Designed miniproteins, single chains, continued (3). Designs and how they scored, part 15

Each design is a single chain, and the fold is of that chain. pLDDT is the mean over its residues in the fold that is shown.

## One batch from the design tools (miniprotein)

Design m8524
Fold by ESMFold2-Fast:
Structure m8524 (fold): chain A 86 residues (1-86)
Amino acid sequence: KLEEAIKNKDVEELVILGLNYLGEGDYEKAKKAFEAALKLDPNNVKALLGLAVAYYKLGDKEKAEELLKKAEELNPSGAESTREYL
């Protein structure tokens, strides 16, 4: 549950929930989950990559590219895989 993960400040749970929301096509909830994870851990590569996918699906390609560049600086191989998906 997204609200409980936010309340518990559980970065890993927020990332897992975000990925599940992406799989369900709920890009707004995915965005909220990944943004909450990044508030707790701003350099969380999984959350940066997931948020980039959510922004791309919501039509904000500029924001998606910005997040991918940040993730690429932290983990180039992870960012490359996500960039291919976009």
Scores: mean pLDDT 79

Design m8525
Fold by ESMFold2-Fast:
Structure m8525 (fold): chain A 81 residues (1-81)
Amino acid sequence: DLEEIRERLRKRIEERRERIREIEKEAERRLKEGEDPREVVLRETAEKLRVIGEEIDWMLELVKQGADRELIVKLVKELVE
């Protein structure tokens, strides 16, 4: 069912956006606690890149399941833009 696939995609995008927000809140907390701002930026960036890598791995799994190029391009654009 196409609607079930769309619902799973929306849920995954929402979960990723929430993970990114949590990473940003953690970075803000670390700054408020007096951690070095340079280290906080690097840690935040590393955590965000880890999330992006996990999403790429998931998209590779979608390709194995027959996802077309247009869907993959749309998901990548949403991920990096």
Scores: mean pLDDT 82

Design m8526
Fold by ESMFold2-Fast:
Structure m8526 (fold): chain A 76 residues (1-76)
Amino acid sequence: SREEEIEKLLEKIEELAKQIIEALRNGDYEKAKELLGEMQELVKKFMELKPSPEQMEKLKEIVERLEKEVLALTEE
């Protein structure tokens, strides 16, 4: 149950990250900001479920890739 919930959240987070990157590439910054907010909510839920070190590493890879794209475009 908990493991299935963690895996489902990780899949949703990865899908949102892809949508955010696509929105950023299309110059749709308002949509990217809204999707980023949704992703941050899912990350919070993921952390509350106390994921394994392997699951944490997968999340880190997703977040790091997204942060690089955001920083390149926002310069903040």
Scores: mean pLDDT 81

Design m8527
Fold by ESMFold2-Fast:
Parts: structure tokens; C-alpha cells; sequence
Structure m8527 (fold): chain A 61 residues (1-61)
């Protein structure tokens, strides 16, 4: 599950990325540490769009 959401966040489809972000916010209620670690890792991504979405999700959890 978590790896699938990570892949969706790297999608070139804006809608897919948005949906994955919402699913991650929900998942963070069950696995807060795991989700936070993944998002912090994505903040170091060379892809600017990936960093932006990761930051946005971190601000919601």
C-alpha cells in the first residue's frame, strides 16, 4: 500500500497525485510515523512537483 501511494505521488497525472495525497492523510491516522518518514524522504526528491506535494501533505498531518 505505502509503496503504491508513493508511486502515485510521482505520477505525471495531477489527479492521481492529488488522490494519493488524500489517501496518505487518511493512512497517517493509522501509521503516522511511517507516512511522515516517507513524506520527509520525498521532500529531498530532485523532482520539484514531488517535493511540493509532499510538503502540502505534511502540512495537513
Amino acid sequence: MLNELRAKLMSDDEEVRKEAGEELVELSKEYPEEVKKMLEDLLKSPDEKVREIAKRILEKI
Scores: mean pLDDT 80

Design m8528
Fold by ESMFold2-Fast:
Structure m8528 (fold): chain A 69 residues (1-69)
Amino acid sequence: SPREEAARLLREALGITDPDKMREVANRALKLLEESGDKEAAETLRIALKQDSPVNMRAGLAEALRLLE
C-alpha cells in the first residue's frame, strides 16, 4: 500500500547520513502520503522538509513515521 511504502521510505531516509539524499527519499514518501490521503503524516513531513537543520529534519521524519505506525 502507499502508506506501507511511505513508512518504508521514511525508515530508509532516517538511515541516510547525507541530508540531501535524506530529503530526496523523504520527498518520495511525501508524494505517497499525499496520494493515500494521510493528511497529518503528510503535513508533518512537509514541515520537516522545510527545516534547514538536518537534526530538525530527521526529528520531523521520525514523527511522520510514528504517525504511520
Scores: mean pLDDT 86

Design m8529
Fold by ESMFold2-Fast:
Structure m8529 (fold): chain A 63 residues (1-63)
Amino acid sequence: GAEAARAAEEGARALIAGDGETGFAHLAKSSAYGPEAAAQAGAALDALVRGDREAALRHGRSA
C-alpha cells in the first residue's frame, strides 16, 4: 500500500545518502506491511548493492 511504498522509498533514499540507520529502519517498517512489501524492499536493497539507484527507488515505490 501507499504507506509501505513511502517507507521503502524513504529507506532507499536514506541508504543512497549514506544514512544506514534510518535506511534500514524504514525498510524494516515497509516489510512489516506484508510479503509483497517485504519482497519489494528486498529488491530495493539488492538494486542498491548492485549500484542501481533508479531500480532501488522504483522497487521502493512498488512496496
Scores: mean pLDDT 80

Design m8530
Fold by ESMFold2-Fast:
Structure m8530 (fold): chain A 62 residues (1-62)
Amino acid sequence: SPLTERAEEELKRGEELLKQGKYDEAIKHFERAGVLAAISGNDELLQRTLELLRKALEEKKK
């Protein structure tokens, strides 16, 4: 699905930004990935995105 492919791209970009300590930018990409995963009905991708979003939010608080 084009939506699943876009969700994977957003997830990958968010992960790269998270590794760079760019938490606000990473969060925006994970939020987009989550919306796309939800619309495409990909529960596994949605769960992975929510786990990474949670990680980015916790790292931002440190």
Scores: mean pLDDT 87

Design m8531
Fold by ESMFold2-Fast:
Structure m8531 (fold): chain A 62 residues (1-62)
Amino acid sequence: SSELIAEAERLAREGVRLAEEGRLEEARKKFDQAVELLRKAGDDTTARVAEHEGERAIRRHA
């Protein structure tokens, strides 16, 4: 579980960096992967927050 959360955090950081670079489709894929890992870890609340934060990051750099 802790390994899944750590990997999700890594993917979310990559997503933010990709969004800042204007690579929005790649950013979306990283955020989607992070959310999926958080759901697999059983942390549905953090998964929902990550989903909203990812969408906000993409909209900010669109």
Scores: mean pLDDT 83

Design m8532
Fold by ESMFold2-Fast:
Structure m8532 (fold): chain A 65 residues (1-65)
Amino acid sequence: AEAALAERIEAGDPAAREEALRRMAEALGISLEEARRIVELIENPDLDTPEAREARELLREAAAR
């Protein structure tokens, strides 16, 4: 389940993180590289650009599904 995958990512499991990135790319209909860039943007708390806000919104929506 996605919840179990999210828990493993929070625990610092790199394999779980890579799996979540693949699933996010499939769910959003984007490339794996685009999914990685989105995660990179949201992991930088100092980024307050329209692109960073959009990336956080997309991840929030994906997590809510």
Scores: mean pLDDT 66

Design m8533
Fold by ESMFold2-Fast:
Structure m8533 (fold): chain A 75 residues (1-75)
Amino acid sequence: RKPVVVDPEKDPYLQEAKKALEAGNFDEALKAAGRVLKVHPGYPEALRLLAEVYEKMGRPDEAEPFRQLAERAYP
């Protein structure tokens, strides 16, 4: 197990993405979640968040690969 140096769940971009998703601002939620993945590649919480944003946008086909990637990170 690796020590947690930076808590990705407390990443300001992740919090911004969650707030944007709750507000229905999907464009901003996608940008913020994408920034989290750029800093923490493959972070499952950000992948699940991206999947949820796409689903709420009515784009489940684009959500599915992010859900699968998040699931593979936690076998």
Scores: mean pLDDT 73

Design m8534
Fold by ESMFold2-Fast:
Structure m8534 (fold): chain A 60 residues (1-60)
Amino acid sequence: MVELSEEQWEELVEKARELLAEGKSISAVVDELTAYLQEKYGLSEEEAREAALRAIGSLL
């Protein structure tokens, strides 16, 4: 599993909440968060997707 700071996790969860509030599907939110994490933190696709799924899971 990827290791992110508490602040990074908080930011990721807030971004996930915003995307869900826009009415996007869970799969679309996962894809956007995956791309965001790869761009912002240099995570691999696998690591970014795992982190995105965990963030969304914390909101459900």
Scores: mean pLDDT 79

Design m8535
Fold by ESMFold2-Fast:
Structure m8535 (fold): chain A 94 residues (1-94)
Amino acid sequence: EENIKKYEELIKKDPNNFQAYVALAIEYLRQGDYEKAIEVAEEAIKKFPDSPLVPVAYRILAIAYEKLGNTEKAEEYRKKADEVEKRFKEQGLS
């Protein structure tokens, strides 16, 4: 609960803080606000598609869709997370 406000404040001060978007999406996921978790994670991916944290955002989407009963989308996003993470390692990014 308190963490959501903290991460929202961080994003307002620095809209390029991709880590704060990911942290905010995780907190929504933990609180059961799956639609908000999806919205924030998708926004992070759209703004920063080349970030090393994109795989984490895809994993958040997979968990949220699974909780909403969309197992096919959950599997697709899990595979996308694995693929993006592998590509970043091959490019020497992490």
Scores: mean pLDDT 81

Design m8536
Fold by ESMFold2-Fast:
Structure m8536 (fold): chain A 99 residues (1-99)
Amino acid sequence: MSAEDYIKLGKEALKKGDYEKAIEYYEKAIELAGDDLRKRAIAYLNLGKAYAEKGDYEKALEYYDKAIDLFEQDESLSEIERGVLILAAAVNKTATRAA
């Protein structure tokens, strides 16, 4: 099973309101991503969303910051791809702070 497979399972768990299961799947995605900055960043972004849905806003903000840092470090991304991914994380971070 790939990191992407666990992201998909985590999203399904979130859709069902199973936040703890979603967190477990996203943590598995981080493990399987290894040194892949983009895959790790996407897993951290989704983990932040899971914590936000659970109401753990402090953890959500922490994981959004980790996702942003990893997207900024990923030199393999085009400037546009990096900007879009960082903006997605920043929007989720802002929505979480507004709650």
Scores: mean pLDDT 80

Design m8537
Fold by ESMFold2-Fast:
Structure m8537 (fold): chain A 70 residues (1-70)
Amino acid sequence: SMDEEIEKLKEEALKRLDQAKTPEEVQKVLQEFMKKVDELVKKYGSLSDKSLKLIQEVEDYARKKIKELE
């Protein structure tokens, strides 16, 4: 399902965010994650509430990581 694929993308993104050393690297990870999400939207048609929450969790984690790298 889309939710399962987004959960997997979230796990991969969070691991990459943990390894990021600069705000620019965090932004690249987030952009790549969002690009893959867009591909899933094209495949499945729309985002579920669960998928939207998972995406928000990645965005929140990235924001936190940027603050840590300041």
Scores: mean pLDDT 85

Design m8538
Fold by ESMFold2-Fast:
Structure m8538 (fold): chain A 60 residues (1-60)
Amino acid sequence: SSSELEKRRREERRRRIIEVASASMRALGAKAMKLVGYKEEEAEEAEEEARRLEEELRRE
């Protein structure tokens, strides 16, 4: 039924939102570490991953 399809879509969207939120938190943590002079490369990688996941979420 349509209610089951809507529930499935909401669950998938929730999973993607959680994935984006997790990546964004990691990027923020890496950026904070960069502020105190640690591992600039890791911060850039984390930010790039977060952007990629945000773009995927926007396309759906």
Scores: mean pLDDT 75

Design m8539
Fold by ESMFold2-Fast:
Structure m8539 (fold): chain A 94 residues (1-94)
Amino acid sequence: MEGLEEALRRILELVRETLSPEQVEETEKKVKESKSPVLAIQEALHGLGDNPDRQVAIEGLERALDELSRLDPNSLESSVALVSAASELAARRQ
């Protein structure tokens, strides 16, 4: 449980550094309304992927994937979040 909370905290820090104040507020609202830590991580990753600067979105998602892989590599919940982030990254590269 602590690993997922730390991953979410780090991804939210990246969201705050990367996105506009309005996008940060919307992303944090969706994260807060999420019923599970996995859904909260997915919403934070979606916020990063919605960045209109495609290069910044790609770099943000790549950093988020690296953080998730280091914090809880053996968790099924972390694996779901990683797959979601990888799908967003693939969509943004197209």
Scores: mean pLDDT 66

Design m8540
Fold by ESMFold2-Fast:
Structure m8540 (fold): chain A 61 residues (1-61)
Amino acid sequence: MAQELADKIREHLQAAIEAVKNGDLEAARKHLTEALKLEGITDPEVVDSALGVLKVLAEER
């Protein structure tokens, strides 16, 4: 039950990381927004904070 939701979130997070590595911050934000909506989070401030963390993780691996 939770597995399907987790798989979709993982797909969006992986796409967001790839977009950040490609310098496409617009695509990264869209994928993060979709992943967070699956968790019921629609706050733009949370999305921006997550994008900041994702940028650090993409650079640090």
Scores: mean pLDDT 76

Design m8541
Fold by ESMFold2-Fast:
Structure m8541 (fold): chain A 64 residues (1-64)
Amino acid sequence: KVEELYEEVLRLADELESLGQTITAENLRKRAEEAYKKGDVEKLEEILRTAQRIVDAVRAQQAA
């Protein structure tokens, strides 16, 4: 479960990087790694929700 959440955050960070959001992607990876090392499922879920919102917002802006 912790591994699955971590991998999902990394996938969204890779997507943000592909959209030109390199700094945001790096920050998400760092936050996710810290939470993963601590086994903090709740924090990883929070980071995942944040990453998804950012991806959705960037895609909406670029699609407009």
Scores: mean pLDDT 82

Design m8542
Fold by ESMFold2-Fast:
Structure m8542 (fold): chain A 72 residues (1-72)
Amino acid sequence: MELTEEEKELKKQIEKDIKIAEEAAEEVGSEKALELIKRAKELLEKAKTKEDLLRAETEVGLALLVVGVERL
């Protein structure tokens, strides 16, 4: 039950995106975005398939969207 090379690269990219999103959420003080980031971290930690990784990526994307809206 190992991730493929492609899935490992995707996981690394999502880890990087989580760090960027968390820094942005902390900068704007978005509690909602931080909750989404926490969920993304949990999903990434439990990820065993590409679908699990894509779910984590979706939560990160939603967090970045919330940060973008709250910056307005």
Scores: mean pLDDT 80

Design m8543
Fold by ESMFold2-Fast:
Structure m8543 (fold): chain A 53 residues (1-53)
Amino acid sequence: SARAFEERLRIEIDLGVKMLELAVKYTLGELTKEQFDEEVRRLEREAQERLAA
């Protein structure tokens, strides 16, 4: 449905924005590689849960 497409698109855009913010923090030295990887996994899990709902 159009609503399902729109919701999926919003989730994917939100994930992209959060991933970019995370990459900026990593580049500025605010996160270690391990912390960055953990946060990436968290964001991907949250996005998958929202897409499954």
Scores: mean pLDDT 84

Design m8544
Fold by ESMFold2-Fast:
Structure m8544 (fold): chain A 80 residues (1-80)
Amino acid sequence: AENKAKAEELRRKALALTVEALELAMSGGDEEEIRKLVRTAEDLYVHALQLEGREDMVDSIRKAYESLLKSLLELARKAK
């Protein structure tokens, strides 16, 4: 289905941005850039879930990204 292909593409982009945020956090990079990457990845993943009719998963994914952001910001602070 066309929506499934779009959801797969959005998930790939979300994962790529999540990896970029992790690499930036590991190097003690800019906290605001980390936030921007994580929030963009969250929005892309949520959009993918909505395209697949998985709206019941949206709250769980948003909570997971909130926890991830907290962990990455702590990692970035410790890496400095």
Scores: mean pLDDT 86

Design m8545
Fold by ESMFold2-Fast:
Structure m8545 (fold): chain A 55 residues (1-55)
Amino acid sequence: DKEMVEQLKKFAEENKDNKEGIKDLAEKALKGAENHLKLSKESIEEIKKIAEEAK
């Protein structure tokens, strides 16, 4: 989970101009996370923030 969030952050930093790609990746990760019992609330909030910043 933490590694997934770090990878999403790195992708967002490296691909700032690809807002659609960042948003799509974050939304897919969030949907997967919502079905995962071990994912922390902090990780979910971080993914949501990445998706919102990609607007």
Scores: mean pLDDT 71

Design m8546
Fold by ESMFold2-Fast:
Order: structure tokens, then sequence, then C-alpha cells
Structure m8546 (fold): chain A 86 residues (1-86)
């Protein structure tokens, strides 16, 4: 369905943003990493919400978890609580 295709696209975009966030962290750009992590988390959660199958839900969840990892690392690098990075 169109919703299933959209869920897969959002999960991919969310994961790509999380990967860019990890790159930003490696380059010392913690604020940029937090921004990318927030966007990746939103897309991953939206993908999971639109999921029609367990596989699609798993992809959205994986993207969201990757983004959460970026947010945790960005928060630690900035000396801020995780809630400030959300």
Amino acid sequence: SAMAERARELAREGLELAERGLEALREGRAEEAARLGREGLRLGLEAARLAETAEEAALGTAAALAAIGVLIDASLAMGKPLTAAL
C-alpha cells in the first residue's frame, strides 16, 4: 500500500539522518548531531506509526533507536541532559 511504502521511505530517511548525526559527532559538531538526531527520531517514530507489517515496524523502530543513540551521545558531548536535546 501507499502507507507501507511511505513507512519504508520514512524509516530510510530517519536512519540516514542518524548516520549523518554520528558523522557530525565524529567531527565535533554536537549541536548539529542533536538536530539530526531529533529529525531522525521523528521520522523513525512516524514510520513505526504508519507500519502495516512487523518488518516495517521494525525498520521504523530501528531508525528511532539509532537516532536516540545519536541524541544521547550529543547530549553527553554538550554536557546537557537528554531532554534538552529532544
Scores: mean pLDDT 87

Design m8548
Fold by ESMFold2-Fast:
Structure m8548 (fold): chain A 92 residues (1-92)
Amino acid sequence: APTPAQLELDIAVALAEIVRALTLKYGSPELQEALLPHLDAFIAAAEAGDLDGVRQHTEAAIKAAESLGDTETANLIRRVGEQAIAAVEALR
């Protein structure tokens, strides 16, 4: 069975993939262009156990959403990023 930390990381990655899918379906072209590269980089960093990458791309994704006035998406990314950071730290 996976460890609790591995499950928390898998959940954070799944939530980021859901945010990505919803951004593609409902987001403006400007939000898609600004946010999708940082979500893709976040997922890759999380899967690699790259704590610095997870921190960097979480912050970049939050700033991208906030710059376009999407406070709800920014807050969701913040929560997902905090979960991923805690999970990656616990797996060290």
Scores: mean pLDDT 87

Design m8549
Fold by ESMFold2-Fast:
Structure m8549 (fold): chain A 70 residues (1-70)
Amino acid sequence: SVLEETLEKIEKAKSIEELKEILEESLRRAQTPIERAALHDVLEAIEKAKSLEEAKEIAKRSLTNAIKAL
Protein backbone atom coordinates (compact mmCIF):
# COMPACT_ATOMS: atom_id res chain seq x y z
CA SER A 1 0.00 0.00 0.00
CA VAL A 2 0.98 3.66 -0.32
CA LEU A 3 1.09 3.93 3.49
CA GLU A 4 3.44 0.93 3.86
CA GLU A 5 5.76 2.25 1.11
CA THR A 6 5.76 5.70 2.77
CA LEU A 7 6.66 4.14 6.14
CA GLU A 8 9.79 2.59 4.54
CA LYS A 9 10.76 5.84 2.75
CA ILE A 10 10.59 8.05 5.85
CA GLU A 11 13.34 5.98 7.53
CA LYS A 12 15.73 7.26 4.83
CA ALA A 13 14.79 10.97 5.09
CA LYS A 14 17.78 13.21 5.91
CA SER A 15 15.83 16.35 6.80
CA ILE A 16 12.37 17.52 7.84
CA GLU A 17 12.04 19.10 4.37
CA GLU A 18 12.77 15.74 2.68
CA LEU A 19 10.33 14.01 5.05
CA LYS A 20 7.59 16.50 4.05
CA GLU A 21 8.40 15.93 0.35
CA ILE A 22 8.04 12.16 0.82
CA LEU A 23 4.66 12.60 2.57
CA GLU A 24 3.38 15.09 -0.04
CA GLU A 25 4.38 12.73 -2.88
CA SER A 26 2.55 9.88 -1.11
CA LEU A 27 -0.51 12.11 -0.71
CA ARG A 28 -0.50 12.77 -4.49
CA ARG A 29 -0.33 8.98 -5.11
CA ALA A 30 -3.03 8.08 -2.54
CA GLN A 31 -6.16 6.69 -4.23
CA THR A 32 -8.53 6.27 -1.25
CA PRO A 33 -10.05 8.78 1.22
CA ILE A 34 -8.66 6.74 4.14
CA GLU A 35 -5.08 6.90 2.82
CA ARG A 36 -5.40 10.65 2.11
CA ALA A 37 -6.78 11.30 5.62
CA ALA A 38 -3.91 9.35 7.22
CA LEU A 39 -1.28 11.27 5.23
CA HIS A 40 -2.90 14.63 6.06
CA ASP A 41 -2.84 13.68 9.78
CA VAL A 42 0.87 12.83 9.54
CA LEU A 43 1.70 16.13 7.78
CA GLU A 44 -0.14 18.09 10.51
CA ALA A 45 1.46 16.07 13.34
CA ILE A 46 5.06 16.58 12.15
CA GLU A 47 4.62 20.39 12.14
CA LYS A 48 4.91 20.15 15.97
CA ALA A 49 8.26 18.30 15.75
CA LYS A 50 11.41 20.10 16.95
CA SER A 51 13.87 17.72 15.24
CA LEU A 52 14.10 15.27 12.34
CA GLU A 53 14.16 12.30 14.75
CA GLU A 54 11.01 13.51 16.54
CA ALA A 55 9.28 14.07 13.17
CA LYS A 56 10.19 10.52 12.06
CA GLU A 57 8.86 9.03 15.32
CA ILE A 58 5.58 10.96 14.98
CA ALA A 59 5.22 9.96 11.31
CA LYS A 60 6.01 6.26 11.95
CA ARG A 61 3.54 6.08 14.85
CA SER A 62 0.77 7.79 12.88
CA LEU A 63 1.30 5.70 9.71
CA THR A 64 1.56 2.42 11.67
CA ASN A 65 -1.72 3.19 13.47
CA ALA A 66 -3.41 4.01 10.13
CA ILE A 67 -2.17 0.75 8.54
CA LYS A 68 -3.47 -1.29 11.53
CA ALA A 69 -6.87 0.45 11.26
CA LEU A 70 -7.27 -0.59 7.60
Scores: mean pLDDT 81

Design m8550
Fold by ESMFold2-Fast:
Structure m8550 (fold): chain A 66 residues (1-66)
Amino acid sequence: MVLSPAETRVVGRTLREKREAATPPLSQREVARRAGVSQSTVSNLESGSVPQSLATAQRILRAVAA
């Protein structure tokens, strides 16, 4: 299952907000490392440039929350 454009925007915005609110703020590279994905995958989800699978989005969101 792939995220819709609307879901991608919401998830990307939430990811950026959580990443920047962390202490210290997390880089896209650090989130990617925690999630076990490439930095490009995190960047694409955050910008909404490429639709991501729901599973990948969930992994990234869990990684930023951990």
Scores: mean pLDDT 76

Design m8551
Fold by ESMFold2-Fast:
Order: sequence, then structure tokens, then C-alpha cells
Structure m8551 (fold): chain A 89 residues (1-89)
Amino acid sequence: MTPEELLKQAIEMLKKLKEEAKTYTPIDVRDIDSSEGITELILEAAKRNDPILLVSAIMLALADIMTSAPERAVKNLEKVIKKLEEELK
């Protein structure tokens, strides 16, 4: 997998998670923004060609969805997606 292919896969996965997050009922609502950590993990996964780091980033995104209000989860995922799309330009 190339860095570009990994970033493309990450963006597609996050876009799907964003759509699901819009109507997801959180287990517990916390004021946590993991968008920076998710972004950094995905960029490092691309740099290292490391699918385990990619999966770890997706797990962190899922944790945010489960512990955030839908509007906050969507906003945080949109920040990550925007940063990754800028990296592909």
C-alpha cells in the first residue's frame, strides 16, 4: 500500500463513519476532541505504511462517535477529513 492509497482508504472510511455518526446515539457524552490525534495517527500510518496505526486511528474515531453528541462527532470527523484531503493535494 502506498502512502497515497492509505490516505485515500482512511478518507473513505472516515466519510462513512461521519454519515453513521449523524444519527448515532452515544453511550456517554464527553467533551473530548480527538480529531488532532486521529489525524496524526493516520498521517504517521501513511508515512510508515502501517495498517495497524490506521486501524488504531479508526478505533479512536469510533470511540469519539460513541462518547460525543452527534453534531460534535460529525464536526470532529469533518476536521480530520479536511486535513487529510489537503495532504492529498
Scores: mean pLDDT 84

Design m8552
Fold by ESMFold2-Fast:
Structure m8552 (fold): chain A 72 residues (1-72)
Amino acid sequence: IEDKVRKIFEEVLGVSPVGMDDNFYSLGGDGGLRKRLIKRIEEEFNITIPKDKEGVVDYPSDTVKYVESLLS
């Protein structure tokens, strides 16, 4: 899960490496890239991220925890 999440962040942002504690906006993310990131995570793991939970993509570590919580 961690390697897949990191790779998706890197592909969406066009930067590498992305660390687990790196903030999406500090890496150059914006609202459009955030929507793309959410869609890529949803497609990769076959999950839905509700609008009130979109903050889980602000850090890769939080995205990993959220995905793991749905797959356990």
Scores: mean pLDDT 78

Design m8553
Fold by ESMFold2-Fast:
Structure m8553 (fold): chain A 92 residues (1-92)
Amino acid sequence: SITRVIGLALRLIGLDLDGTPVEVKIKGSSLEIKIGGLSEAQIQALKDYAESLGKEGIKVEVEVEGDTLTIKAEGLSDDQIADVLAFVLDQL
């Protein structure tokens, strides 16, 4: 549901406005999320999740720079985008 995607994206934007460094970009079936201030455990959980998406045939790329992690994914349904956003919110 696009409504679920919008709701979850707005919650992440709210966290960014409250001082959590998180950026979300959605273009059609493509998603980019950049999160800073992460612990090693949070980075590992997000990396493991992204690996699971890759095993399901989703094109996913993960970049780590210190305490900052970027996930880029393509070919996602609205439900898959919402699931990624929900997982990220659960880690924060």
Scores: mean pLDDT 81

Design m8554
Fold by ESMFold2-Fast:
Formats: sequence, structure tokens, C-alpha cells
Structure m8554 (fold): chain A 61 residues (1-61)
Amino acid sequence: SREEELQARIDALRAETQALRDEMLSKVAAGELTPEDEAAYGERLRALVAEINRLQDELDA
């Protein structure tokens, strides 16, 4: 169903968000996080959160 498809997309984006956070934390622990990497991660995280919120609103409608 469309609801199942939306939920699967949300779940995938949440998993991607967690993987991105884990990758960023790994780089911090290794002392390898550059300011450019931090900015890029921040932009990607904001985009993922915005898409999750958009899909969640559609699912909840």
C-alpha cells in the first residue's frame, strides 16, 4: 500500500540518518573531521530530517 511504501521510505531515511551520525562520530573519534566535512554532514542531516518530516506529514494525513 501507499502507507507501507511511505513507512518503508521513512524507515530507510532514519537508518541513513543514523549511519551518517555514526560515520561523523567515527571521524571525530579519529581526529579526521574537517570543517568542510562538518558543514557537508550538517547540510545532509538537515536535508534528511526535512524529507523525513515531509513524508511523515503525508503518512499522517
Scores: mean pLDDT 86

Design m8555
Fold by ESMFold2-Fast:
Structure m8555 (fold): chain A 68 residues (1-68)
Amino acid sequence: SAGYRGGGAAKGASDMSGAEFGEELARLVAAGASKEELAALYERYTGKRASEQTLEDLRASPFALPAA
């Protein structure tokens, strides 16, 4: 059981660059990756979990990077 409060979310730390993220994202989409794979990539890059709407956007337009 867990009733703990504390920071554990990502802090903008990522092993990949925006360029790498875009390239990996495009590759996954082209390969027919599932939402789960897209979510994992997004989490790796941003350090946060992607919502359903975010995943839908990534699938529809991998061109739009969340790097603003």
Scores: mean pLDDT 66

Design m8556
Fold by ESMFold2-Fast:
Structure m8556 (fold): chain A 69 residues (1-69)
Amino acid sequence: NAMDENDKLVKAAFETRDKSPEEQEKIIDELAKELGIPREEVKKWIDSILTMIDRGLADGAALRAARAA
């Protein structure tokens, strides 16, 4: 289920932000094992999600302002 995989990746991305490099490596390795994809691909996806989150937080202010009318 693509939605479940995406949810796991988003969760891992948020977790890696608050963790040491050692814990980040463990999260990436465990997720790669769970999803059956290479560690490098998981890292790429997490990096992409973190970039989206950073941009989304900036865009979120604009979206919220537009919605507030």
Scores: mean pLDDT 67

Design m8557
Fold by ESMFold2-Fast:
Structure m8557 (fold): chain A 69 residues (1-69)
Amino acid sequence: MEKEELQKKIDELNSRIKELTAEIRKLVAEMKEVTDPEERKALFDKISTLANEIYRLAKEIQELKKKLK
């Protein structure tokens, strides 16, 4: 039972990483059309925040995978 719940959690985290990666790609595409320096900075800061969250989630997945064994 717990092993299946851990697998569901890993699947959820992977889904979140995919969603965050897609959001980063959209923000990068927006940056190509934006020339305002302040708006570009806001997009960059948001991309950095999302990238840091992806890194944290990837680490959580690694720890959860260790518990499955």
Scores: mean pLDDT 82

Design m8558
Fold by ESMFold2-Fast:
Structure m8558 (fold): chain A 88 residues (1-88)
Amino acid sequence: SELEELKEQLDRTAEGVKKRLEELAKKGDVEALREEAERLKKEAEEARKEAEKARAAGDEDLAELYKYAAEKAEELAKYAEELAEKAE
């Protein structure tokens, strides 16, 4: 389905971000990992707001897509924080 294809695109984007976080961890760049965690948290918050707007507008597919994006950003933010803690 179209929604599934868009979610797969988000999954590919998330995998790219995850690899970048792992490279920062290998370099011991704790500051960059913390900056990425904060960026991802803000991205997740904005995606949650966009999901609510889409739902209010009756666009259920767009709301689901933003919710999925928010969940991916939240998972990546947590992973960045965990990597930063281990790199200290």
Scores: mean pLDDT 88

Design m8559
Fold by ESMFold2-Fast:
Structure m8559 (fold): chain A 60 residues (1-60)
Amino acid sequence: SFEEDLENLVNGARAMAEAGMPAAATVAMARKEADELIKDGVPKEKVEEALAKAEEAARA
């Protein structure tokens, strides 16, 4: 479901950050995945909310 895709977006960013990936690279990957979710028809507002959480995880 798209809810799992949104959860995976946030959890993926957190995992990349925990693995030591630079915040800029993690954010860029999260934005790319978010763009693909929007193209696949996931509601933009839900994707933007998840992306904000992913970016917070990347910078933590």
Scores: mean pLDDT 84

Design m8560
Fold by ESMFold2-Fast:
Structure m8560 (fold): chain A 53 residues (1-53)
Amino acid sequence: MTKLQLEIHKLMLQIALSTERMLYERTGDPALKDAAAALEKTIAELETLIKQK
């Protein structure tokens, strides 16, 4: 993928992360917290890949 495509994908995942965090704050469901942590890891990996472009 191009650097631009990776940047767009990262932004979409950041939106998903914000949504998961909001839902966790409202519900207290630990599965949502775990999902948010997984998204943070994926975003960090994409950020590293983008820096290599």
Scores: mean pLDDT 80

Design m8561
Fold by ESMFold2-Fast:
Structure m8561 (fold): chain A 57 residues (1-57)
Amino acid sequence: SHELGLALVMHDLGVSREEAEELREAPETEEALRRLAKRLGISVDVARGALRATREL
């Protein structure tokens, strides 16, 4: 469920809906995840986990 994945990421990371949607749509490449992690103030590992959570739920 797309909406459930977004809601969980927003709650866990304290990010906006728009930021959670950007994580979901991002390519799972090291460069893209590093860019997003820096912008959101989180680690690359957290960004990767969040991206996967938004797609798997």
Scores: mean pLDDT 76

